# Designs tried in a protein design run: designed miniproteins, single chains, continued (3). Part 31

Each design is a single chain, and the fold is of that chain. pLDDT is the mean over its residues in the fold that is shown.

## One batch from the design tools (miniprotein)

Design m9127
Fold by ESMFold2-Fast:
Structure m9127 (fold): chain A 55 residues (1-55)
Amino acid sequence: ASRIEEAIARNEESIKILTEKIEEETDPLMKGILTLMRNGSETLREHLRRRLAEL
């Protein structure tokens, strides 16, 4: 597998972990921060997928 494919897989795992943390979080501020982090990870995953498609 390419390094980009490995990066996508790791990013998908990070999104899963962040989603679980968001569901368990009771602090609205921290929940908001975790949601922004997940959205950033989703954006990065789409960039990585585009790069993989160019190869």
Scores: mean pLDDT 81

Design m9128
Fold by ESMFold2-Fast:
Structure m9128 (fold): chain A 74 residues (1-74)
Amino acid sequence: SKAEEYFEKGREYFLKGDYEKAVEYYEKALKYADDADKGGILMNLGAALKKLGKFEEAEKYREEAFELFAALPA
């Protein structure tokens, strides 16, 4: 899916240390993701934002991810 393609690109950029590009592609992945996939994307988005020093935004997305994980069926 497009969400998976954008997520993989985000991970590639994160591993290369290009955190700005990682954020860009994780945000694109969120636009195409269903609720089951959003938690993982939000965690990775938060990690990239933390690397950019955007700690407040990173924490917001981490909280949103935990809420989504709590809402998912086992």
Scores: mean pLDDT 81

Design m9130
Fold by ESMFold2-Fast:
Structure m9130 (fold): chain A 68 residues (1-68)
Amino acid sequence: MTLEEIEKKAEEEKKKLEEALKAGEIESEEDAEFGKRLGEIYIKKFKGKLSQEEIEKFREEIRKRAAE
């Protein structure tokens, strides 16, 4: 799988989340935001810019926002 293919998949996932939110299939905006952030992590990981520690920190931030 190439970087271009990964970016395309991440973009498709973001579009699906936006459409699901508009259709009322997603219960909260937090779920849509979580999906967007996962897509960004996926892209950054393959560009070699995201380490395992960065993934963990981002996961903690998402959980903190979800708890608020």
Scores: mean pLDDT 60

Design m9131
Fold by ESMFold2-Fast:
Structure m9131 (fold): chain A 91 residues (1-91)
Amino acid sequence: SPMEETILLFAITAELSTLYLVARRLEDEELSERLLELTKKLQEAIRNKDLEKFKEVVEEIKELAEELPEELKKEVLEALERIEENVEKLL
């Protein structure tokens, strides 16, 4: 239903916001910029319903997460897991 789609999109938007906030909290400017760029690409893939591009960007964010401090890595991976679950229901 359109209402269920709206709820899923809202949930996805909240988790994308978490990724943007983590990027802002990174003291490493290179890692911050890379996470911001990947989050924008992820949001674009979701908007375009491009499942292949979405999966590619998810993999890139998971790889980047390995370079993050443990607390921020956990937040990124948990947000990403929730995005993946909600996108699977939406697409």
Scores: mean pLDDT 87

Design m9132
Fold by ESMFold2-Fast:
Structure m9132 (fold): chain A 69 residues (1-69)
Amino acid sequence: MEADKYLDKGEEALVQGRYEEAVEYFKKAIELDPNNPYAWLVLAEAYEKLGRTDEAEEAYKKAFEIFQK
């Protein structure tokens, strides 16, 4: 699935320290499948690595909203 492809690329970028690139890939995964809570969790992790704490908090909130469905 295309969403899984972007998740894999984002995780690779995250491991390599390419945090802005990871954010872009995770955003693409979310565009394709907005109801995947895992995509929101890894997006939040990438934002935390960038020091973008407010954006990380919003992504965590989205993940938990989806989990409760």
Scores: mean pLDDT 82

Design m9133
Fold by ESMFold2-Fast:
Structure m9133 (fold): chain A 74 residues (1-74)
Amino acid sequence: LSPKSKIAALLTAAGILVAAGEISASLGDEAAAEAARRAAIELAEEAIRLAEEVPEYKEEFIEEAEKIRRRALE
């Protein structure tokens, strides 16, 4: 995968995990919700790190990753 494709994949996976965490929380499964949120934050942080190596899309990728991380933290 190119760096750009890898970043896009990480952001997609992180977004899915945030949604899964929200669903788990709505069902009262806080352990599953917490695990999903932690995984989403880790993927978003990796995406931010990789985005620094792609200057032309750095700002956009970091902004998206930060939105995902913020949602995971609620």
Scores: mean pLDDT 81

Design m9134
Fold by ESMFold2-Fast:
Structure m9134 (fold): chain A 60 residues (1-60)
Amino acid sequence: MKTKSPAEATEEDIARAEAELERARRELEEARRRGASVETIIGLELRVIGLELDIELLKR
């Protein structure tokens, strides 16, 4: 069990969310490169935007 200050907890949450965002961005770029459907690209773009908003909320 890890005991963390509120600041450390927020930093870890941000790091986790940033890792998910990086993965989502890579999946989006890969889909674009392989010529995925417009529907697939839009879905991945919305996922990236959602993760960016989550990170902004964590930094408040």
Scores: mean pLDDT 77

Design m9135
Fold by ESMFold2-Fast:
Structure m9135 (fold): chain A 63 residues (1-63)
Amino acid sequence: SSMEEKLRELVRKGTQAYKAGDYESAAKYFREAAKVAKELGDDDLAEGLNKMAKTAEIQSKKQ
């Protein structure tokens, strides 16, 4: 589905941002990915993505 493709793209962008040290962008992408996962009915994935976003937010505060 178009939503599943959007989810994969957001996770890819979040992961790339995180690896580049752009934790603010990583957090935003993971938060948006979590919203899409919830829309698709995957609450477990949405929770995992929100935890990844929180980790990125914590990393951004250490810079």
Scores: mean pLDDT 89

Design m9136
Fold by ESMFold2-Fast:
Parts: sequence; C-alpha cells; structure tokens
Structure m9136 (fold): chain A 93 residues (1-93)
Amino acid sequence: MKVKALERLLEILEQLERGADVVELAERLAEIAEELGFHTLAERARELAREKASAEEVRDLIKTLFIALTGEYFPLSEPITVERVREAIERLS
C-alpha cells in the first residue's frame, strides 16, 4: 500500500534526523524497497548498510524511493524533508 510505504519512509527519515543508527535505517529501507518490488533500490540500501554509509547517502536513497512511490520531482541539489513526505501522505490519504 503506497500510503503505508510513505509512512514507513517518514518514520525512517524522522529517525535519521534524530541521529539514529544509519546502518539500521539502511537495512529498514532495504526491507521496504524489496516489499515494494524495487529490487535495485533494495540492493543499494543493503550496500549502504554494509559500507556504513553517511546519513546523507541514506537520505538520498529515501528521496529516490519517495520519487519512485509518488512520481513527484525533486531537484538533485535539495534533500528530502519530513515535511515533504508528510504532505504526500496527506495528499494520497
């Protein structure tokens, strides 16, 4: 369910903003992407977890998955925000 997937992305993004473990969040992103059939994004998330990637790299993957789910465009230079994900959930609910 698209809205439920966005709610899970919102939770991960909020945890990322609070300084939660990046590896754990990347593993959770892999699970979400896999469940949604985005196998390439799931592989990327597992790679980020294995390589102990930065919070910004995890945020970029959240943005990519958000775009894949919503069809909305984001400028490459702008990070995904909690507000943008929340607005999409409200719009699609």
Scores: mean pLDDT 81

Design m9137
Fold by ESMFold2-Fast:
Structure m9137 (fold): chain A 60 residues (1-60)
Amino acid sequence: MERAEKLYDEVARLTQEDPSLAPLVVSLASDLAVLKSKKNVTEEELEELVRRAEEALRKA
């Protein structure tokens, strides 16, 4: 969870430089909230969220 949250924060910060990233930030926030609601998060779910956040950072 912590890695995905940190990457999400970085993407959100970059939205100030490129407003086109805003929809992706909203999508990532929604996915993160869903994962945080689960008591047992799978590593695959966490890895997918991290991958999406990293992809967003590459687009910035």
Scores: mean pLDDT 71

Design m9138
Fold by ESMFold2-Fast:
Structure m9138 (fold): chain A 60 residues (1-60)
Amino acid sequence: SKEELIEDIKKLLKEKGVDDETIDALIKYLNNEASEEEGEKAREVIKKYYEEIKKILLSY
């Protein structure tokens, strides 16, 4: 489910040492609720962890 996917991504990013504010921005972005600033933060974290996030997405 979307909720399970979001939780797996949160867990991955926390394990990588990404801060809670940046993780929150990414979750808002995935829910189409992000501000412009939050969207920029989300895009940067997606670029940085792209291969690992992609692997999670492909497991669903």
Scores: mean pLDDT 81

Design m9139
Fold by ESMFold2-Fast:
Formats: sequence, C-alpha cells, structure tokens
Structure m9139 (fold): chain A 60 residues (1-60)
Amino acid sequence: MKVLVRLASGVTDEKIEAAKLTPEERKVIEELRKNGMAVVDESLARKLEEKGLVHIIEPV
C-alpha cells in the first residue's frame, strides 16, 4: 500500500546524515526536499517516520 508523506518539522541535513539512510530511503528524502510531498510504500514511510524524518499524511 502507498501513503502520502511530508518532511517532519525541523529536519536538518545533519539529522538526515545521522539517520544513516539506505539509498532507497535517501531518494525519498531528496524527493520531499524537492517537491514537498511524496507517495511512497507504507513500510518505507513507517521506517522514515520512526527516525523522525517524515509524517505520514494519508493512504493513497
């Protein structure tokens, strides 16, 4: 299932680097920084939310 996500408030480049993201996770963060929102797989969105990097808005 896919979900709509956005960057969490106060996410800095230092927090992103400290999270030691996989290349797949990093692509999502780059998409969010470029476009403000992204549609991603729920399992990946959950992992990024647990790291404090994104908010899940709603299922798509």
Scores: mean pLDDT 79

Design m9140
Fold by ESMFold2-Fast:
Structure m9140 (fold): chain A 67 residues (1-67)
Amino acid sequence: SKEERIKEVDKLLEEYRKDLLALGVPQEEVDKLIEQVRPIAIELAEKGMDAEDAVSEALSKVLQEKL
């Protein structure tokens, strides 16, 4: 189950990456965002958080630090 949650995090992040690229966000900015979000999301998923919640929480943390 832990390994499945980590796999799901990677799938959700890849989908999110594709969505941002489709919206016209530069590849370098998308890659930087995913690199910052991924380790936080994996850590949360390893601690038992659902993959979707883990990605959402990690995105919230990273985006709050940007400003």
Scores: mean pLDDT 82

Design m9141
Fold by ESMFold2-Fast:
Structure m9141 (fold): chain A 67 residues (1-67)
Amino acid sequence: MEEEAKKLIEEGKKALENGDYERAVQLFERALKLDPKNEEAVRLLIEAYRKLGRFGEALRAASGLTP
């Protein structure tokens, strides 16, 4: 469901811009459930976790970047 994943990524980016990092994490996690190989969603999820100070979660998300 690439179109649904793209919509979630767009909403997540907007949440990041609004400072709602918890919402951004949820949206990017949902996007990755629909498109597990979406590297953009993984990178954005890592950024959202960094903004929240959850560096352990950011590290776990980064492990998914390998093909």
Scores: mean pLDDT 77

Design m9142
Fold by ESMFold2-Fast:
Structure m9142 (fold): chain A 73 residues (1-73)
Amino acid sequence: MEEAKDKIIEEVAAAARHATPEQRQLLLKAVNAFLEGKYDEAIKYLREALELSTDPVARQHLEEALKIAEEAK
């Protein structure tokens, strides 16, 4: 559980480096939801951020973050 939290924070932080301010707000909501155990909400925000992202590096990190959130459920 703790390792999954660290991993998702790392992946989201990496994606945020290539994200717009609007996407970064969604990523913050996703991380906060995940840390509170609200996995469905975290998955929703990660999917919304992925839909808005056109950067292939950001998309790769968002896909990994989404996988971590789905596995935690």
Scores: mean pLDDT 82

Design m9143
Fold by ESMFold2-Fast:
Structure m9143 (fold): chain A 81 residues (1-81)
Amino acid sequence: MTFEEGVAAIVRAIGNVSFKKGDYDGAIKDYEKAASLLPEDSPLRAQAYVDIANAYEAKGDTEKAEEYRKKALEIDPSLKV
């Protein structure tokens, strides 16, 4: 792993804790930070976009959830969304 991939994994894990607490806004912020640390074509960035989509869906924002699922699939078409 690069240093950036390691930091992104930690930030994503913090976002997962927020998500489990029902803090979807906090989770989205952390997932966006994790994604920003990764290259645009990174499969790990695609996974962060799936996490953002799941958080928006949990908030009832289905339009934003679909937007981020499309972004994830543009990077990695093999993802289940």
Scores: mean pLDDT 82

Design m9144
Fold by ESMFold2-Fast:
Structure m9144 (fold): chain A 56 residues (1-56)
Amino acid sequence: QKTVRYDNFLKKLQEAKDASVENYVLSPIVTQLSPSDPEVEKARQDYEAAVAEFNA
């Protein structure tokens, strides 16, 4: 179940990068993923890193 959600999240990240990840809503997307699971936490960190990279 989490694997499917994580996969969809990564696809969203790909699209967000094209449309400017910084302008894409970070918090709501991350909130949709429960922080209790390691893979979910990894996705959150990856998204935050992607946003930071766009800011750099």
Scores: mean pLDDT 55

Design m9145
Fold by ESMFold2-Fast:
Structure m9145 (fold): chain A 62 residues (1-62)
Amino acid sequence: GPMEKKAFEEAKKYAEELAKKIASYYPDAEVTIEEIGDTLIKGTVKSGDKTFEVVIDARYFL
């Protein structure tokens, strides 16, 4: 519903901001944002041999 859509949008924005902040510390960092089902957003940051993952649950924004 509308509340779930807002929660998902806020969670996605938060995941994107976190991934960009992590990426800002690493040269040639690649950022990937994935939507997993209707509740999870996964951000992945890769730089050389390093991989960082953040998983945000949109239900916490309800």
Scores: mean pLDDT 84

Design m9146
Fold by ESMFold2-Fast:
Structure m9146 (fold): chain A 55 residues (1-55)
Amino acid sequence: MSLREEILALLESFKKKYPELSSKIDEAIEKIEKAKSDEEIMDIYIETLQYIANS
């Protein structure tokens, strides 16, 4: 599985665990799908995790 596929699967899992955060997670998924590099994917993922941790 590619990095993008793995991160998208993790975000779908988080969306299932934290349905109140689904809107923010959907935003992150859209950004990751449009990302052109692994670094962009990781930056978006880390920002999303920080948002979840602060919620």
Scores: mean pLDDT 81

Design m9147
Fold by ESMFold2-Fast:
Structure m9147 (fold): chain A 92 residues (1-92)
Amino acid sequence: DLSNQNLTSIPEGDYTELNLSNNKLTEIPSNLPTSLTSLNLSNNQLTAIEPHLFDLTSLKKLDLSNNKLTYIPKKIENLVNLEELNLSNNEL
């Protein structure tokens, strides 16, 4: 659990679940492990979803709620294992 830490990057490691909520992130960290099955990025300052997020094909749960997203790229279709997606309280 890496929530509420004002992070701009994450420590390297093999994570299956990662909570990055409430960190004031303006960009999705590029060093996210492809082993992730659950990612919480809620309550940050994200305005876009970078393409490297769609390389996380093991994701089953993705929370992007309470950000500043104006658009969801079609590449989200690459997340073929995604079972839960939360996009609430964005600018969509």
Scores: mean pLDDT 79

Design m9148
Fold by ESMFold2-Fast:
Structure m9148 (fold): chain A 84 residues (1-84)
Amino acid sequence: MYLEEGVKLYKQRKYDEAIEAFEKAFEEGHPEAYRILGKVYELKGDFKKAGEYYAKAYQLENRPSLAKGAENTYKYIEEIKKKK
C-alpha cells in the first residue's frame, strides 16, 4: 500500500513524504521503489541522489542497463528528459 501512497504524494508534489512512502514500499518487497526514488530525486534536481538510487535499483533488480545509467548519470537523465 505504501507504493500507492507514494504515488499519490508524488502527484501532489510532496516529494519528501513520497520519498518516505517509497522507502517503506521497498521494505514491503517492492524493489522497483528504488527506481522510482531515483526519478523523484531527478525531479527535485538532485542528480547525485538520483544516480545513487538508480545504482541501488540495479543491485536489487540485477539489471545491467541501470548500472550503465548510474555510471553516466547526467547523460542518462538527459536522454530521459528528451523523451519525458
Scores: mean pLDDT 69

Design m9149
Fold by ESMFold2-Fast:
Structure m9149 (fold): chain A 94 residues (1-94)
Amino acid sequence: MTEEERKALEEKYREALKKAQELAAKAAAARAAGDAETAALYEKAAGHYSGAANDYYLGLKDPANAEKYKASGEENKKLGDEYKAQAEARKAAL
């Protein structure tokens, strides 16, 4: 793994962690507001972003398998974005 590739993966890891925390906070706010369905969607989104962060971290720990972990992380990020979009669409409709 090049230093540039390592830094890019570290950035993806940090961004995924931050996003997971933001989505978990949105889930908590939705639950406090009595919207359990929107909360569940944000919780799924947060879970997938946590999964992406874990995948990127494993890629940093095991450079020989970094491509595999990066691909898994990108798929988790995609699923996280899809659940986030569903939660936001639901919240906007209320």
Scores: mean pLDDT 89

Design m9150
Fold by ESMFold2-Fast:
Structure m9150 (fold): chain A 58 residues (1-58)
Amino acid sequence: SKTEELLKKMEEYAEEGDSKAAMEVAKQLPVELLPYGIALVLRAIGRAIDKELEERKK
């Protein structure tokens, strides 16, 4: 379904730490799935922070 495709995209962006892309996909989710979408955006933010902290060591 369209919803499954959007969630898969968000999972991919979350893994990459692309919080901006994850947020754009979250805007397309049904209201009922917003809690899951928000959790994935937070995961993306966390990964982006981890990457930034690792880069600062270089």
Scores: mean pLDDT 79

Design m9151
Fold by ESMFold2-Fast:
Structure m9151 (fold): chain A 89 residues (1-89)
Amino acid sequence: DPSELEKRQKENQELSEFLSEGVQTLNDLRRAQENGDAALLRESLQRLLAMQPKLIELLKELGVELSPAFEKALAERQAQMQAQLRQLG
């Protein structure tokens, strides 16, 4: 079925793009921390936080069953990043 093949190709492309964005965001976060760049730190944390729901969706699309422990850890990480963003102003 061509529609199923096209769907899988889009899913693979989205995963590839997401991984590239993730690597770039983590590099920006590290650089911001090393340089004390509060603006870049805020932007990088906001981007990383926004990426987490998409990561969950992509993992589920790939048939990965997420454990309750993993979802809890992810939620705790999100709360920690939100707290850091509040401290940055």
Scores: mean pLDDT 77

Design m9152
Fold by ESMFold2-Fast:
Structure m9152 (fold): chain A 68 residues (1-68)
Amino acid sequence: SMAAEQEKARQMLLDKRNTPLNIELSKKILEKRGMFSEVENKTDRELIETTLQLVYDQGREAAAKKRG
């Protein structure tokens, strides 16, 4: 299911491991958001960190919106 895939991706990104799978997931997430320059110009570690920040910020925004 999509929820299970998202949870697995979130856990892998939280590990901050420079695995090919974590790097690939980070690239796909950033590309879906139109952040192509980030994918092209960042190191593997920076891609993971940028994706973690984006996911964290989206989680906060979604939680705030549900309370309105």
Scores: mean pLDDT 68

Design m9153
Fold by ESMFold2-Fast:
Structure m9153 (fold): chain A 58 residues (1-58)
Amino acid sequence: MKKAIAKKDIKAFTPYTLELKKGDQVEILEEINDDLYKVRNLKTGKEGYVDKSYLEEV
């Protein structure tokens, strides 16, 4: 199980994106492609797609 931390605030622009706050912990569920993860926000339990560049793996 891989975890990451949001490097910045992320707004939900579409129904498929997660809203994250800087410092939120996420679980990486799936690597979709070279730019995109499917993640779960550990605080809210919501799943969605996030750009890899916005996450720092821990």
Scores: mean pLDDT 78

Design m9154
Fold by ESMFold2-Fast:
Parts: structure tokens; C-alpha cells; sequence
Structure m9154 (fold): chain A 70 residues (1-70)
């Protein structure tokens, strides 16, 4: 149980690292689009914020499980 959870957490960290690079790239592209298109700036920035919130919630969930395991 302890060992399986530890290995699962380490694998999740590796996947998170790769995904973090991908969604950060997406956010940067959206910010660049916002700079080029002032009419749709709010829309692009809103999408970037939604991605940030989704990843923040995933991090909170993982942290909560770590606390639960004691």
C-alpha cells in the first residue's frame, strides 16, 4: 500500500512535469494572440486563466490525498 502509493505519486510527478510544459506553452501562445488581437484579448486571456485554474485544482487534489495518507 505505502510503496504503491509512493510509486504512483512519483509517476504522477513525471507526467505532471511534461503536462506542465505543454499547458505553459499553450498559455504563452494565447497571451501572444491576446497581444496581437485587442478585440479578442479578453477571450484569449480567459482561456489561459481556465487552463491555469484547471491545473491548480489538480494540484490541490493531489495535495489533499497526500495529507489524507498521513
Amino acid sequence: MKLEYKQYAEEQESIKKEEEEDWKKQIKELEEKAAKDPENRKLYLKEAEQIKKLKEEEEKTLKKYKEFVV
Scores: mean pLDDT 72

Design m9155
Fold by ESMFold2-Fast:
Structure m9155 (fold): chain A 71 residues (1-71)
Amino acid sequence: PPLVDVPDSPAIARARELFRAGRYEEAAEVATAEIEALAPAVAAGDAEALSQEVRAASILTGAAAVLAADR
């Protein structure tokens, strides 16, 4: 079950930059918005959209883990 080799969407690239800058809440917000935007395409079986969703979900999970540890 491979992910396709596509470049990050602009939103995912921004979320990764925010995450690396320590802006975890902003990274989570951008990643969540991208997941929501991609949801119809993923439901339709778009493999590229699924790759972007997995990347966004990874950023969101990492940001949420850092934020949860702070609480």
Scores: mean pLDDT 80

Design m9156
Fold by ESMFold2-Fast:
Structure m9156 (fold): chain A 60 residues (1-60)
Amino acid sequence: SELEKKLKELMEERKRLIAEFNERAARARTDEERLALLEEFRERIDPLTEEIRKLREELE
């Protein structure tokens, strides 16, 4: 179904964002850089997590 395809795509995107954040956070040299990366990550991951939650509810 289209919803199942969308869910798979969003889950893959979430995995990529987490991997990207972990790599960048590991390279951060200051607390300021880490906080900026965390803020950017939250702004990107939070709406994605919410979309995944909504799609999972639709697939029930």
Scores: mean pLDDT 84

Design m9157
Fold by ESMFold2-Fast:
Structure m9157 (fold): chain A 55 residues (1-55)
Amino acid sequence: EDLIKKIEDYLKELKTNPNNKIAYKRIRSVLDEARALGIPKETIEKYEKEYEKLK
């Protein structure tokens, strides 16, 4: 689903530009939306761990 690609793109941007606070906050919003839409918990947890490392 488009949400997974969006999460991956934002994570990639944060690794390149750690000061991109917009991408940082958008990842959180997209993760919450993906969970609400029924994306598998295992997939969400994978990206949440990556996001937490960038906090």
Scores: mean pLDDT 75

Design m9158
Fold by ESMFold2-Fast:
Structure m9158 (fold): chain A 86 residues (1-86)
Amino acid sequence: SEKEKEIEETIKRLEEEMAFAQKQLDNVRKLLEEARKSGAPEEVIERLERTIKALQDALDTLQWMLEKAKEGKSLEEIREELRKRA
């Protein structure tokens, strides 16, 4: 059905966004490790840690959205629930 196709497309897009965010998180974690090894200024380390936190929060949100999509919720329903969480 049309609704099933829309849900499948939503799941695929969320999985792709999660994969992209995970790669970004892995890259920033490597940058943080190298910054610590090279004795980078505390301000640089703090910025990288904040970026990691933001990426982790984004992944947590995407994971929650993915679970709702797998439960059969449309993207519009998921966005409405996300607005209520904010």
Scores: mean pLDDT 88

Design m9159
Fold by ESMFold2-Fast:
Structure m9159 (fold): chain A 61 residues (1-61)
Amino acid sequence: MVGSIARVVRDYTATRPDELTLRAGELVRILAVHPDGFLHVRSLGTGREGRVPSAVLEEVG
């Protein structure tokens, strides 16, 4: 859900400038849900924002 915190369950490497590289175990806040299966997220550790596939995240709250 938008506003929820999610945990990265597998590493993801950005393939486009609007995407975010994440490592398994990182925490992100979900800012937007897109119909293409991507989420717009903010890393809680780095403050960086970007798009990642929803499949690499699981909500923790």
Scores: mean pLDDT 83

Design m9160
Fold by ESMFold2-Fast:
Parts: structure tokens; sequence; C-alpha cells
Structure m9160 (fold): chain A 86 residues (1-86)
């Protein structure tokens, strides 16, 4: 369902943003939730958003803020593409 795909992308985006804020426990919880929804949907864009969120979390943990922001922007791009397709 498209609703679940959008929800997975929104959770992945929130996970990446919380990681950028240094809230790693919250980011990991949101990421696990996004991973489960992406698995349920079988959608490639949802899986890509989860991978980008994971990369944002790892970048943020290493202090690579530029890489974390890059991943967040990529997730936003995916979400806009999915919204346009509805």
Amino acid sequence: SMEKVIEALELALRAAVEALRGRFEEAERLLREAEELARETGDERAREAVELARRALEAAKKGDIAAAIGSILAIIGLLLDVEAQR
C-alpha cells in the first residue's frame, strides 16, 4: 500500500533527523520501525530510504554532519517522488 510506503519514508526521515540532532537512541528506534514497514511493503524506495537513514545515523555518530545532511536530503527527494506518484 502506498500509505505504508509513505509512512516508512517519513519514519526513515525522522530517524535521520534525530540522528543529526545527536538523539541516537531515538534514531535507532525510528529506524527499526522504518525497517519493519519497508520489509512489509517490499517497495524499493522504502528500502532505499531506510539505507539512507542508516547511513545518516552512522555519519552522525562519527561527527560527519555534512554526510548526514546529504543522506537526509536524499530521503526528502525520495519522499517527494513518492508523493508525486501517489
Scores: mean pLDDT 88

Design m9161
Fold by ESMFold2-Fast:
Structure m9161 (fold): chain A 51 residues (1-51)
Amino acid sequence: MREKLQKEIDEGVLQISIAVTEVSLRRAEARGDKKAAEEFRKKIEELKKKM
């Protein structure tokens, strides 16, 4: 039962983390910082895998 509630909380936290990282990705892309953009894309992929 607590596992089900924890899953919903974890999904919410991951969604927020993804949104914040997407903002950072867009900023890096706007600056032409391809290496930073690649790192943020990797973080988003890792977070989505945990959902």
Scores: mean pLDDT 77

Design m9162
Fold by ESMFold2-Fast:
Structure m9162 (fold): chain A 89 residues (1-89)
Amino acid sequence: MEEQFEADVAVALILIIQAIAESTNTPLTESQVERVEKLAELVKEKGTPEQIRDAAEAVRRMAEINRQHGNTELAERLDKLAEELEKAA
């Protein structure tokens, strides 16, 4: 099913982005946050509850990295995204 494939890819990409950010201790740029938001929309619409929860956790970890680097506005944006995903699960 095409919709399930989109959700699977979107979750995988969110998890990869989070893993890279944590392993390199590099905050997400504004452009990267925009991409994560679009991927999260796909997960929210087409993903399973488990996928939505996994995405929420990954996004919260991204927010923490951005906050540690002083990117407070982007961190708050990611926290709001994680809250939205948590409510959708």
Scores: mean pLDDT 86

